# Designed miniproteins, single chains, continued (3): the designs that were tried, part 61

Each design is a single chain, and the fold is of that chain. pLDDT is the mean over its residues in the fold that is shown.

## One batch from the design tools (miniprotein)

Design m10243
Fold by ESMFold2-Fast:
Structure m10243 (fold): chain A 65 residues (1-65)
Amino acid sequence: SMENLELARKLIEKYGADTKVTLEEARQLLKEVGASDEMVEKVVNYLKEKGFKEVTVALIATLLV
């Protein structure tokens, strides 16, 4: 959606595409740019299931689109 594309853009602009964050930090970044609790849990659970402990902001942004 266009709303998700705007969230993705805000994440990259605010935090930098190459910035590495923990899954707990990823939750906070998503909430700070206005992602819904449902979207936050969807993204974080996906990353947990794939075995990520840290993730780039760019990867989080791609999961929103």
Scores: mean pLDDT 86

Design m10244
Fold by ESMFold2-Fast:
Structure m10244 (fold): chain A 115 residues (1-115)
Amino acid sequence: SKLEHFREILRLILEGDLEGAIDLELEVRGTTPEEEKAREEFLAMPREELLRLAREAAAEGNLLAMLILAGLENSKEALEELIAALEARRPSMSPSAQELADVAIEVAREKIEEM
């Protein structure tokens, strides 16, 4: 299902495997030459630069950036901050966004248990 696919992508992101997450997404929906080039440029980015951009976007409240940051930092504290942010925002989300937030909270909690 769509939620099962999303869960697998989230696990890869939180593991810090952004290449795996991108490849899984593109394998399911297909890709264009423009997307292949964007993938190559993104994956060629130094980890320090990606981390800086993720921190800036996360500070602005971007939830995807918060997910990426938690995976890249690979710290229990970053995962706990992600869970707190998702729980705080969940009441104002649409029902479909709440379902995605619930999956993200579950995956983040599972990752903390593995640490």
Scores: mean pLDDT 78

Design m10245
Fold by ESMFold2-Fast:
Order: sequence, then structure tokens, then C-alpha cells
Structure m10245 (fold): chain A 73 residues (1-73)
Amino acid sequence: SDKAHELLVEGARALAAGDYDTAIEKFQEAIEAAKDDPVLRARALFGLSIAYRKKGDTEKAEQYEAEAKKALA
């Protein structure tokens, strides 16, 4: 969906800027909007994994990485 794609792009930009909290918010919204798009959902889940790893939350980072891999299986 257009909205899910816009949120994914906003999350990616926030991640690149080091705004990890904003990245988490945007990727979470993208997942909620991407109900029937497993590729977009997986991309947002990988984005969450990276953002949490940058914040030092390795447990959540590993959880979201595993969820992203499941979305593509």
C-alpha cells in the first residue's frame, strides 16, 4: 500500500539520520499498514531489528530479525 511504503521510507530516513526512536515508530506503523505485503513487512521488521541493535537492545533486534525471516519464508 502507498501508506505502508511511505512509512517504510520515513523509517529508513530516520534510521540513516540516527533518529532510532522515530525509525522504530515509523517501521511499526509500516508493519500495521502492510497487512497483505510480506516483502514490505519483512523490510520494516529488518529496519526494527537494526534500530533496536543501534539502541543496544540485542534481544529485540534478534526477535525482529527472526520475524522478518519468517515473513519471507
Scores: mean pLDDT 87

Design m10246
Fold by ESMFold2-Fast:
Structure m10246 (fold): chain A 86 residues (1-86)
Amino acid sequence: TPLLEIYEQIGETGFRILEELERHPEGLSVRELSERLGLSQATVSRHLRRLEELGLVERDEAGRYRLTTPFLAGMIQLALAVEKVT
């Protein structure tokens, strides 16, 4: 499954970032993600670069990150729903 392959590449922290971005379609900065997740800005920036390389997030001119497509957001929501059942 593409979702499992993505999980293997980005890990739990990467998925936590995607979950937070899904809740904020307006986009979040590195600082806002750092504050919300209790992570350093360096850690957030490293994971966001990986997510951007995978085409999962995009950065605007103001430095805010968003999910690239509603399809990807839907996959994240499905993964979170499955974790609640299992």
Scores: mean pLDDT 74

Design m10247
Fold by ESMFold2-Fast:
Structure m10247 (fold): chain A 67 residues (1-67)
Amino acid sequence: DLEALRERLRAEAERAGLPEEAVELLLAALEPAARAAELAAVDPLKETEAIREARELIQRAAELFEA
């Protein structure tokens, strides 16, 4: 359940003291990550695109953690 994952991520991010902007980027990455999982057996090219999208959002969030 994507909603449950979002709630858990927000709770853990709040506990860790992460900035809200980084949390929003992590939450935004959940949708392309979920799409990649669904596409894995159906369309490998679209799966690769979804993985790249999720990775870029996670990387941007990580950069904010170190700022």
Scores: mean pLDDT 73

Design m10248
Fold by ESMFold2-Fast:
Structure m10248 (fold): chain A 83 residues (1-83)
Amino acid sequence: SELEKQIAELIAKGKELAESDPEKAKEYLRKAFELQLELASKDPEVLAEIEKARPELEEELATNPNPDTRYQAQLVLDTLDRA
């Protein structure tokens, strides 16, 4: 799908910019992650598998020292809560 192509392009751009512009790289990778969650939210089987990881995601959000990991965990939990 076009959305899957957009996700791949954003990941590629993020990787390309990782050394020269880490702030823009992070923005592209965050956007790709958000779109991946949007795609996953349309598949009940994928959502059910992610839901099984809820306790681990909540633990990551509470305890992981990496703010990017906590941000990703929060986005996944928000996606599950909206479904």
Scores: mean pLDDT 81

Design m10249
Fold by ESMFold2-Fast:
Structure m10249 (fold): chain A 116 residues (1-116)
Amino acid sequence: TVTIVESGGGTFAEGSSVTLSAAVSGLDFSKSGVSWYRQAPGEPRRLIASTAGFSAPSVTTPEVTGRFSVSKDVANQTAYLHMTDLQKEDTAVYYAEVLDADGRFHYGEGVEVTVV
């Protein structure tokens, strides 16, 4: 009954900026943590950025620090991954993860980002 729908993917030039969105329904988003994962071709899915809640700062892995950030719009039940200075290594499927009040993790279907 929880749904997560990612959008904003596509093919982008190296050096471009893009914001991915994840629309969330079926849970209390105000109390939910949000994380973004990516899976590059031939690699395992890995965590890249997260925020623990509506007042928490975004946390990023070293590979994207200074380029990526996470934000959360509780009123519109949408999480965002802001990506700047895209590099070819950022080519991946991006997944939003939401942690519900019962400690369950929910994932979207993913959105493809290709950097050329």
Scores: mean pLDDT 80

Design m10251
Fold by ESMFold2-Fast:
Structure m10251 (fold): chain A 58 residues (1-58)
Amino acid sequence: SEEELKKKIEELEEEIRKLEREAVRIYVRDHNVEEVQRIIEEIKEKEKEIKELKKKLE
C-alpha cells in the first residue's frame, strides 16, 4: 500500500541520518577514511532504494 511505502521511505531516511552522524563521528575521532567510505556506500544504497520506492508512489 501507499502508506507502507511511505513508512519504508521514512525508516530508510532515518537510517541514513544515523549513518551520516556515525560517519562524522568516526572521521572526527579516528580519521578513518576507509570506514567512512564504507558508511558512504551504505548510504548510497539506501538512497537508491528510496528513489525506487518513490517511483512506485507515482
Scores: mean pLDDT 84

Design m10252
Fold by ESMFold2-Fast:
Structure m10252 (fold): chain A 64 residues (1-64)
Amino acid sequence: MKKVEEAAKEATEEIRKHKDIPDRQETLRLVAKALQRIGIALDLELGQISEEEYKRQLEVVEAG
């Protein structure tokens, strides 16, 4: 489950970076993107999506 672990680790790091700048809207967007990345990584680990689909969905999350 390396991709799920990486997504969770990156999410924690990004949230920590925004800890001392209380913009609720920005924090909520960051958390939402983190949860989407974790969900996509979990779908890949469960074999529900291909590596190509995983990359495509990550690009959509990063663009949004």
Scores: mean pLDDT 73

Design m10253
Fold by ESMFold2-Fast:
Order: C-alpha cells, then structure tokens, then sequence
Structure m10253 (fold): chain A 99 residues (1-99)
C-alpha cells in the first residue's frame, strides 16, 4: 500500500519478524498469513514477500534501512514485497523494483 512516510523502527521490526516467521515455515497456512498481516499490516506483507523471494536477512536489513531514510524507497519496498508475495518474484526481480 502506497504511503507518504518512510518506514518507522516499528515497521522495520514488524517486517523482520514476519520475514523470520516465513523463513522458519515456508508452508504458512492462509490463517497464519492472515495473523501476521493482522499483527504487522503492510510491514508484515513486506517481510513475507521478501522471505518468499529468497532474500537473505542481510539484504532485507539493508533494504529496510534505506526505506527508513527515504519515502520513495519505503514505497518501492512495500510495492516489491507485495508483488513478491502475489507473483512469486525472484530476489533479483524484487531488487529491480526496489532500485
């Protein structure tokens, strides 16, 4: 979902928590995905999408840090995460959207 604000520290924490949960369980049920989205909203969707694309924790942290400094990068990261979640994008495709 598009926004005019950069990521907050709370958004970063939520995205990383969702990312770690998805990495621990690649076969998340619809109910488990809904619970993550209920807890973390758009940040949770971003974390899930980045995990599904196969991005490393280091790459995810770098992208989240850039998104805290830039509204444009925050919007690109949210879009990349949502597209990865819906379209099974590769890590390279996600990075291209974020760039």
Amino acid sequence: KNTTTPLTPEDVEGALEAYEEAKANPNLSDEEIAAILARHGAAGATGLGLARAGLSEEEVREMLEAAMESIEKANRLRQAGLEALSNNLSAEEVKKIFS
Scores: mean pLDDT 79

Design m10254
Fold by ESMFold2-Fast:
Structure m10254 (fold): chain A 72 residues (1-72)
Amino acid sequence: MLQQFLDIVEELGKQHGMTPEAQEHIKKAREYLEQGDNQGAAQHLSAAISSMPDDVRDQVVERINQLVAEQG
């Protein structure tokens, strides 16, 4: 699921403009996820979302909620 959440954040960031801070946190989150550090990945994913503009954050949260509802 974390990989899919990262994909959503990257996709919406491309559409609405991604901050350099959000992009850096996304890179770190992917590195931690690849290493199997789900806690580190989740922390950087959260930081990336928090670094995005409010409108983009709201869209990310809604898309994540939709994905969880569809998969759960």
Scores: mean pLDDT 79

Design m10255
Fold by ESMFold2-Fast:
Structure m10255 (fold): chain A 64 residues (1-64)
Amino acid sequence: MELKEKAEKLRKEGEELREEGARLLSQGRRTGDSELQSQGIKLGKEAEEKYKESDKLMEEYKKS
């Protein structure tokens, strides 16, 4: 599988997770639901991990 394609897919997954996490965090803040806020934060962290892996694969691709 091409490293560039993998990196682009991870980037898109990260964006989707970030958007969903932001929605859950906002919803939890509006309703006072601390569990929903925690879920939003968790998705935000998962998005960051996807971005880091994407960046790593892009560096690998450029080096290959």
Scores: mean pLDDT 82

Design m10256
Fold by ESMFold2-Fast:
Formats: C-alpha cells, sequence, structure tokens
Structure m10256 (fold): chain A 55 residues (1-55)
C-alpha cells in the first residue's frame, strides 16, 4: 500500500509542476483503478490537499 501511495503522490507533484492540477474527481478515478478502499481513498485525498497547499 505505501508504495502505491508514494507513487501517486509523486505523480500528483509531477503533474502540478507541469502546470496541471489534478481535481478530486481525477484522484478518485485513479484510486478506483488501484482498487483501494473508501478509507484509503479518503486518506490519499487528504494528503493531496495538504500537498497542493504546500506547493
Amino acid sequence: MEKKIAELARRIVKAHKEGKVLPDEEIDAMLDRLGLSPEEKERIKKAHEELVKEL
């Protein structure tokens, strides 16, 4: 699980650096493809929001 979260975080940071901000809907779609639970999705969405605020 941690590896998938780390890769997703890197993907989000890369997209943001390229001038592309991923909305929550896109994050949800990616998490659905990974087969994550609702709790895991919520945690990742929260991490995404914190990451965007820091950038």
Scores: mean pLDDT 68

Design m10257
Fold by ESMFold2-Fast:
Structure m10257 (fold): chain A 65 residues (1-65)
Amino acid sequence: ATEEQRRSAIEAARALVEAGAAQAKKLLPDAEVTGTVESTEETVTATVKAGDLEITRVLPASMFE
């Protein structure tokens, strides 16, 4: 993947974490919510954890412009 594609994927992952954390907070207002973004050469992984809820999305950098 190009550096530009990877940068776009990271931005998308950060947006997903922010949206997911906001939604998790609505569903579980008393839970601690954590969001993480991890990147490799080819993929960016977004994870949101809230209590017993964990949502993970893997974004291939190559699918971004």
Scores: mean pLDDT 76

Design m10258
Fold by ESMFold2-Fast:
Order: C-alpha cells, then sequence, then structure tokens
Structure m10258 (fold): chain A 61 residues (1-61)
C-alpha cells in the first residue's frame, strides 16, 4: 500500500495517493500518517495536514 501511494504521489495523483496511504494508516503504519500530512498540505487542506502531522509525531518516538 505505502509504495503504491508513493508512486501516485510522485505522479501528483493526490486522490489515489490518499486512498493508498489511508489503507496503510488503518493498519497503524506511522509512515502513512507522515505522508498523508504531506499530501493534504500539497492539496492546501491544512486542517487535515495538521491532524495527520500530529499523529505522525506521536508515532515517530
Amino acid sequence: MLEKGLEAYKKKDYDKAIKYFEEAFSQGNPEAYRLLAIVYSDKKEYDKAIEYHKKAQELAK
């Protein structure tokens, strides 16, 4: 899931990237939270970007 999300993000297919990263974070993958924050920031959805950034920081201990 994470690798497919990264490929979609590199192609700037943000909607597809979000779907793959959401699948990864549903399993508690800390890398997915960080990447979701980046994607939402690039989409200028800062409220969601901030939320996922906080989750990524909590899991990156």
Scores: mean pLDDT 78

Design m10259
Fold by ESMFold2-Fast:
Structure m10259 (fold): chain A 82 residues (1-82)
Amino acid sequence: SYAEFLLEQAERLIKEAKEYIKKGTEEDLKLAIALAEGAIRLAEEVIKLGEEGKVSEEQTERARKLKEEAEKLLKEAKEKLE
């Protein structure tokens, strides 16, 4: 499904963001920020589809968890960039 595709892409972006945070250069941290923001946008799209009744409650819950994880990574990358 489209929602499943979005969730899979959000998980991929989260994994990539973690790798860039681990590398820790200014350029890597900026890439991690962009990837985390991308994952948040994809998760928010699934949440919106859930609010419209177009996806399962389970898919909406998965999206909320992925958004939470991506927001934590975004915060970590921003704090390390300072």
Scores: mean pLDDT 90

Design m10260
Fold by ESMFold2-Fast:
Structure m10260 (fold): chain A 55 residues (1-55)
Amino acid sequence: SVLEELIKYYLENKDKLSTEELLKGLNEIVKKNGAPDYKFTEEDLKKLKELSLEI
């Protein structure tokens, strides 16, 4: 799922990339999965961090 791909990207890159670089990568994943007009935000990143703690 898109959510699993987003969580995986976040977990693999959270300690390597800046917030801006993380958002850029997450937006590319969203675009690739058929939402090219969706903008992944810092608020969405916060929610993704919370979801990653449940895995």
Scores: mean pLDDT 76

Design m10261
Fold by ESMFold2-Fast:
Structure m10261 (fold): chain A 65 residues (1-65)
Amino acid sequence: GPLPALDPEEVAAVLRVGKKALDLISDDFSPLTDEQVEELRKFVEEQGLSPAVRAAVDRLLAAYR
């Protein structure tokens, strides 16, 4: 299939980003503040994800605004 192969390090980094996002989301799943979105973006930048994975994460973060 046309799906990209992810290495274990990229999978671990994506899981860390997911955990960070969940930690920032309130219990009622209210939209993230601009400050929380920027914190997630900085965290994603620090993980050094591949362009394809980063694009998917950026799309998810855009949905939280």
Scores: mean pLDDT 67

Design m10262
Fold by ESMFold2-Fast:
Structure m10262 (fold): chain A 68 residues (1-68)
Amino acid sequence: PAALDAAERAAVARARRALALIDAQDRPPSGAELAALLREAGFGVTGTLSADERDGLIAGLRAVVSRA
């Protein structure tokens, strides 16, 4: 259905925005820096991210983009 296609496309676009912001950094982002970059990309993240949350989110973003 068009709704599922639109949602998947929106997720890929958001993941691409987040990865572009991460890749634009001079160094690997901290948990707080990553949270700020994710908010800029359109994710509803607040505060700081744990190392586990950070690693899982980055892996998830890469998986979404690699399927596109």
Scores: mean pLDDT 72

Design m10263
Fold by ESMFold2-Fast:
Parts: structure tokens; C-alpha cells; sequence
Structure m10263 (fold): chain A 80 residues (1-80)
């Protein structure tokens, strides 16, 4: 899937992120791809994926770079 490939590339960029600000930028790009995917496929985002995206957002707000990366990875996995 085009969306799966984009998400995989963004996850790789997120893993390379060295600052919370960089991670926040990449996270916003991931949220955009997830929303575009939901709209294009006319399918709701799974609740599990939404829950992990919420936790990732909280981690970014708390400047917890490692938890942000962990929760985003879990959110993307839950989209399968």
C-alpha cells in the first residue's frame, strides 16, 4: 500500500529524530497520512490506533522522545 510505505518511511525518520521538536514535526506528518488514509479508504481509524496516537501526542507534549517513538510505532502497527 502507498500509505503503508509512507508510514514506514516516516517511522524510520522518527527513529532518527534527536529532539522532541523534530519528533513533533514527524508525528504531525504521520497523523496527516493516517487521516488521509482514513478519508481515501472511507474506513474509520481503529480505536487501538487512535489510543496509541493520543498517548504519542501526550509523550511529545511531555518531551518524552522515547515514549513518543514507541507509541507511534504501536499506532502504525494497529492500522493493519
Amino acid sequence: SEYEKKLEELLKKLEEAKTPEEAEKIFKEIEEVVNDMSEELDKPIPQEARDYLLKAREAIENKDLEKAKEYVKKAVEALK
Scores: mean pLDDT 83

Design m10264
Fold by ESMFold2-Fast:
Structure m10264 (fold): chain A 90 residues (1-90)
Amino acid sequence: MEEAERLFEEGEELLKKGKELLKEGIKLDKEGKTEEAIKLLEEAIRLLEEAVELFRRAYELYPSERFREGLFEGEINLSLARMALTITKL
């Protein structure tokens, strides 16, 4: 439980940062700052991939509804970031 909680808390911090970078990357893309948007979206993807892995490990150690919700939110935001990067590169 304690180890799973630590992994989950670390995942939440990375999720928060990844979501902030995703939001900023989308904003920069709308402003026509394509190169800057790509850099932020790539960093958002990296952080969100790490968050998903931490949430997955936490859930495997202690399968709880809270940890399952964290994993699901991480996976959704990672999918959104990957889609945003693909659209920006078009």
Scores: mean pLDDT 88

Design m10265
Fold by ESMFold2-Fast:
Structure m10265 (fold): chain A 67 residues (1-67)
Amino acid sequence: SDEELEKQLEELERRGVLAIIRKDIAALEEVIAEVERLLKTITNPELREKAERMIRGLREALEQLKA
């Protein structure tokens, strides 16, 4: 359901933030991969946009950590 997908995205966002705080590149890459897999299953436009924004933010953080 869309409600369950939204909850999953919120949990992944928390995991992503924690990976950034810990500077855990491997954990951050894993979270990005999971959000990308979920995005392929999302048909709701609002949730797709939220997932796409999350991927962009997490990838930007990943680039900063690798710099």
Scores: mean pLDDT 87

Design m10266
Fold by ESMFold2-Fast:
Structure m10266 (fold): chain A 101 residues (1-101)
Amino acid sequence: LTPEERARLRELADEVAEQASKMSLDEIKEFTKKYREELEKLKAEVPSAARGIDGLAKQVEEWAKEKLKDLPEEKRDNIAKAAGYQAGVEYARRVLEREKA
């Protein structure tokens, strides 16, 4: 990842964490499920990049967990998962754009 790409993904993780912190646990779980499903569909279209996408999603999840350390564990973990999946979706879309061009 370039420094610019890494900065954008951290910004995205921060935006997701801020938005989700205002949600109920049930809303957060629904949000997380939506992005997980979207990521799995995109990974199926770019299997060669699946490991990179998973690694990126995990890294963003860890960044979000550190930022949200003062929240209850269950809420923190679900928000962090959502941030990771959303970052994975954005990265997967960029890979698809490069391969379909």
Scores: mean pLDDT 77

Design m10267
Fold by ESMFold2-Fast:
Parts: sequence; C-alpha cells; structure tokens
Structure m10267 (fold): chain A 64 residues (1-64)
Amino acid sequence: SAEELVEEKLAELGRERLTKGEVVELLMQTGVPNEEAVRIVLEESDAPLLTKEEAVEILEKALE
C-alpha cells in the first residue's frame, strides 16, 4: 500500500519527513514516469519537506 511504501522509506532514512525527490522516487517505484511524478509532487505541495500523511495522500491520488 501507499502507507507501507512511505513508512518503509522513512524507516530506512531514519527521518519523519521525505523530500520532494524521495516522494518522486516512490511514485516511480509504483510505475509513474519521472516527468509525471515530478509534476504531481509540485502540484500537491509547496513545502520543501513532506509529512508521512502528505506523502501517503500524494501516492494514493496518483494510484487511482
């Protein structure tokens, strides 16, 4: 699930938040092309770092 992907990444990094680039990487792991993943993340957040909840919401919206 989107939540599991985000939680695993946060655990691997030892952090509470993800960068936009790390959320792009997670989207690409689910099959979203790089150009599309970048656009989605830029449209959904103006913050430089994303909370777990924000990252999960972005992934869930992209995996319609």
Scores: mean pLDDT 82

Design m10268
Fold by ESMFold2-Fast:
Structure m10268 (fold): chain A 92 residues (1-92)
Amino acid sequence: MVEESEEKLRRAVELLRKAAEDPERREEYEREAGRLLAEAAGETSEEYIEELTRQMPAMARAVKGFEERKEELDEGVRELAEAVRRVVDRLE
């Protein structure tokens, strides 16, 4: 991959994460992500950019769903670790 294309793809993913976290600025981040993805693909046609932009809301929702599940899992692990620590403290 060309380094410029990789950097644009990484930036687009970062913007989609921000779109998932900030609903008020979601459209702004999704629009910028769509533009960067089109540029990374080397596509300059307006039709391609329009189609890619239409898919951004679905991609942002998918990213948010993944992050929400990861956060729930991490919270459960923390609660379990704290419970184990309390049991150990009582034995000491």
Scores: mean pLDDT 59

Design m10269
Fold by ESMFold2-Fast:
Structure m10269 (fold): chain A 58 residues (1-58)
Amino acid sequence: MEELLREAAKLMGVSLENVRTALEVIREDPALGLALIEKYGGPEAARLLEEALRLEEE
């Protein structure tokens, strides 16, 4: 989990804390949250955060 968040933070050029805030937004509105992440971090950052959420659901 943590490693996926750190990689997403590097791709987005933001802090790990900002990535955790982005995950909270995705939990509240997955479509909007993922679209915003893809816009600012690209499709790879969105993929990493989707994977992190999938691991959290397990």
Scores: mean pLDDT 76

Design m10270
Fold by ESMFold2-Fast:
Structure m10270 (fold): chain A 72 residues (1-72)
Amino acid sequence: TSPLVKRAQALLARAEALLAQETDPALQKVLQDMIAALQGAIANPDDPNLDGFLKRAEELIKAIEEKLAAMK
């Protein structure tokens, strides 16, 4: 099992958890698109751009998590 696939699976779980909690329709759309992209990445683990994509996905997910936490 590829380490990149494991990272994509972990990010997918985080994105799905955020989508369940998100009330902003613009961020819901971003999370839906990210979930679809992560599912595609898991299906194509030999993509040479996968590491770069996962780094960008993680930063975006983290930013949304931080915004959600700040609303408390």
Scores: mean pLDDT 81

Design m10271
Fold by ESMFold2-Fast:
Structure m10271 (fold): chain A 86 residues (1-86)
Amino acid sequence: LAGRGAWYLVQGKPEEAVRLAEEAIRRARDPVELAVALFVLGQAYAALGKLEEARRYLEEALRLARSSDAPEQLIALIEKQLAEVR
């Protein structure tokens, strides 16, 4: 999982995190990869103060993660972040 990577990108450079997440979305091969990319995108928008966009992407990431049997750690991280963006 390495949630550390997504956390680091959002903490350091949210605009770059948006670009990288959009690239990851285009390259995603399965729903779990897409959920991770959407999660990063949601965190990046939250860091930029765009809470409505952040919430939308985080909700989509959570839906995909739950439907694709993603790792429990990923689902927990998305739920935690979504609660902070309410």
Scores: mean pLDDT 77

Design m10272
Fold by ESMFold2-Fast:
Structure m10272 (fold): chain A 56 residues (1-56)
Amino acid sequence: SEEGRRRRVQQVLDAAKKLYEKGKYDEAYKFFQAALRIDPNNEEAKKLLEEAKKKS
């Protein structure tokens, strides 16, 4: 379902953001990539992926 997809993307993004806040940029990067595999057009995930890449 669309709601199920959005919920899953948000859960993965929240996990990635927590890793990013802890300075685990390589792990955060992988989770942002996972979010984009679920929703390739997610603009927040794209922006945060690039930020994590710059910090790695």
Scores: mean pLDDT 84

Design m10273
Fold by ESMFold2-Fast:
Structure m10273 (fold): chain A 61 residues (1-61)
Amino acid sequence: KEKVTKIEVLPGASREEGQKRADELVKELEKEGYEVIDKRVIPFETAAGPHTVVVVEAEKK
């Protein structure tokens, strides 16, 4: 497909851990021939503790 969006929720992860995961996803997508359009790391608090959401958007040339 020409466009892909990867969204992962990381329970208990810090912003730093989310950043590391986002970088891993970027490298994986680039290896598959995708160009990364956007990368977001969003930490948030829940009653069960901290969570971090990672969003990576990529498009094939």
Scores: mean pLDDT 80

Design m10274
Fold by ESMFold2-Fast:
Structure m10274 (fold): chain A 98 residues (1-98)
Amino acid sequence: VEEIAERLIKEGKKSEAYMVLGQHYYKQGDYEKARDYFQKAIEEDPNNAEAWYNLGVALYKLGDYEKAIEAFRKAVEVETPLTRSIAKRAEKKIKELE
């Protein structure tokens, strides 16, 4: 996965590279590293609804429910027509946690 991330960085797609790394660590159960990489993706592109949603899921796995809800709310706030399905999933997660 590091090879894919390096390729994306060379292409100027840093947010996408951090998303790939975050998803990799999430699948391995390393939710702290997943959180850190999704946070880096947001630093490169704060309008990335998918990064906010995935950050919320990682925070939920870490037991940080308040920050998870905040991240899901951010995913809804930054939605576009292309990311509407992500925003709907985030809204559902907010309702589950409240």
Scores: mean pLDDT 80

Design m10275
Fold by ESMFold2-Fast:
Structure m10275 (fold): chain A 92 residues (1-92)
Amino acid sequence: SRSLADEARRLLADLARQGAEVDVEVNGGVVRVTIRGLNTLQAVGLALHLIGLELDGLSVRLSIAGGEIRAELGGLTPEQARAIRDAVEAAR
């Protein structure tokens, strides 16, 4: 799951660098992410990528609403969760 946490971190930071509005909330080993500014195709593509991470063993919950993706990533260490938040904040 360490490798999957790094993949999620890179994915979310890349979206922020591309100009998406990425908001992150950390609670222990859980990361809640809201991503805005994506069109429908981009939102579907992101959802499929996150589903791939879930199939590979990362704990992921998804909600999609009109180009907005909400994701909850669980089973992380608190350090992994903070690293995801910090990478997104640095990429904004």
Scores: mean pLDDT 82

Design m10276
Fold by ESMFold2-Fast:
Structure m10276 (fold): chain A 73 residues (1-73)
Amino acid sequence: TEEAREKLKKALEEQEKEREEYKKNNPWYKGSKPDIFETDGKLTIRYSKKVKDENGNEITELHKLVLDLKDLE
């Protein structure tokens, strides 16, 4: 479905931004294992995002997107 593909695209973009930001702050970083894996016909993507809470404090939100591979075809 279009919605599933859009969610996948956004999750991949956020994961890529996370990696780029980490590399900038940690020059010794050589990359990480992708938090993207397939199990039982489902694709799981994990990423984190820095946001400000209601009080203006920076917090790290952990996100996990699970998509059925059939919805991406």
Scores: mean pLDDT 69

Design m10277
Fold by ESMFold2-Fast:
Structure m10277 (fold): chain A 52 residues (1-52)
Amino acid sequence: MEVLRKAIEAAAKMKKRDTVTDEDYRIALQADPSREEEVRKLAEEYNAEKAA
């Protein structure tokens, strides 16, 4: 799943930062916009783990 791959790449990039950014979202969505919900969930889970 290409969207999952890009979401993981965005998450790996954020190991230097502490949050998921809009740009990371856009990168993942450009791979497959129809998978927006999956990308959104991954980003929310990442941010929730970092925040909590």
Scores: mean pLDDT 58

Design m10278
Fold by ESMFold2-Fast:
Structure m10278 (fold): chain A 74 residues (1-74)
Amino acid sequence: SMAEQQGRAAALLAEFGRRVAEILATESDPAVARAKIEALIDETKAQLIALGVPEDVAESIARTLLQHADERLA
């Protein structure tokens, strides 16, 4: 159902946020932190597609997540 897909997508994005916070807490090098977050965004995009999120929507979400990561690392 759409509600179940929305719930799973929300949980996945919440987990992404927790893992980003962990990377930022443990990585002192911003370039290394960015590379790890980029890999995590790619993983999260693949998981969103596996949940039935359209590829174009998942790509848009991934781009937004990377923009926010770049803002936090600036």
Scores: mean pLDDT 86

Design m10279
Fold by ESMFold2-Fast:
Structure m10279 (fold): chain A 68 residues (1-68)
Amino acid sequence: MEIPADEAFAALERLIDHLAEKYGLPKEVRDELVAEFRARIADKETLTVEELIQLHNELVERIEKAAK
């Protein structure tokens, strides 16, 4: 199954927003994460479910690390 890259990014951005609010991340850190993950999928039309899961797990780890 493939997910449109814009829809996959919208889901990741919502996750970033939710976790940033939960952990009290600075706006600069939140915006950097959004820009980085957008850039990583910018050349893709679709993502596989496996690719989205990988990005999701990486994002969670990075936000937990930033919320020190």
Scores: mean pLDDT 79

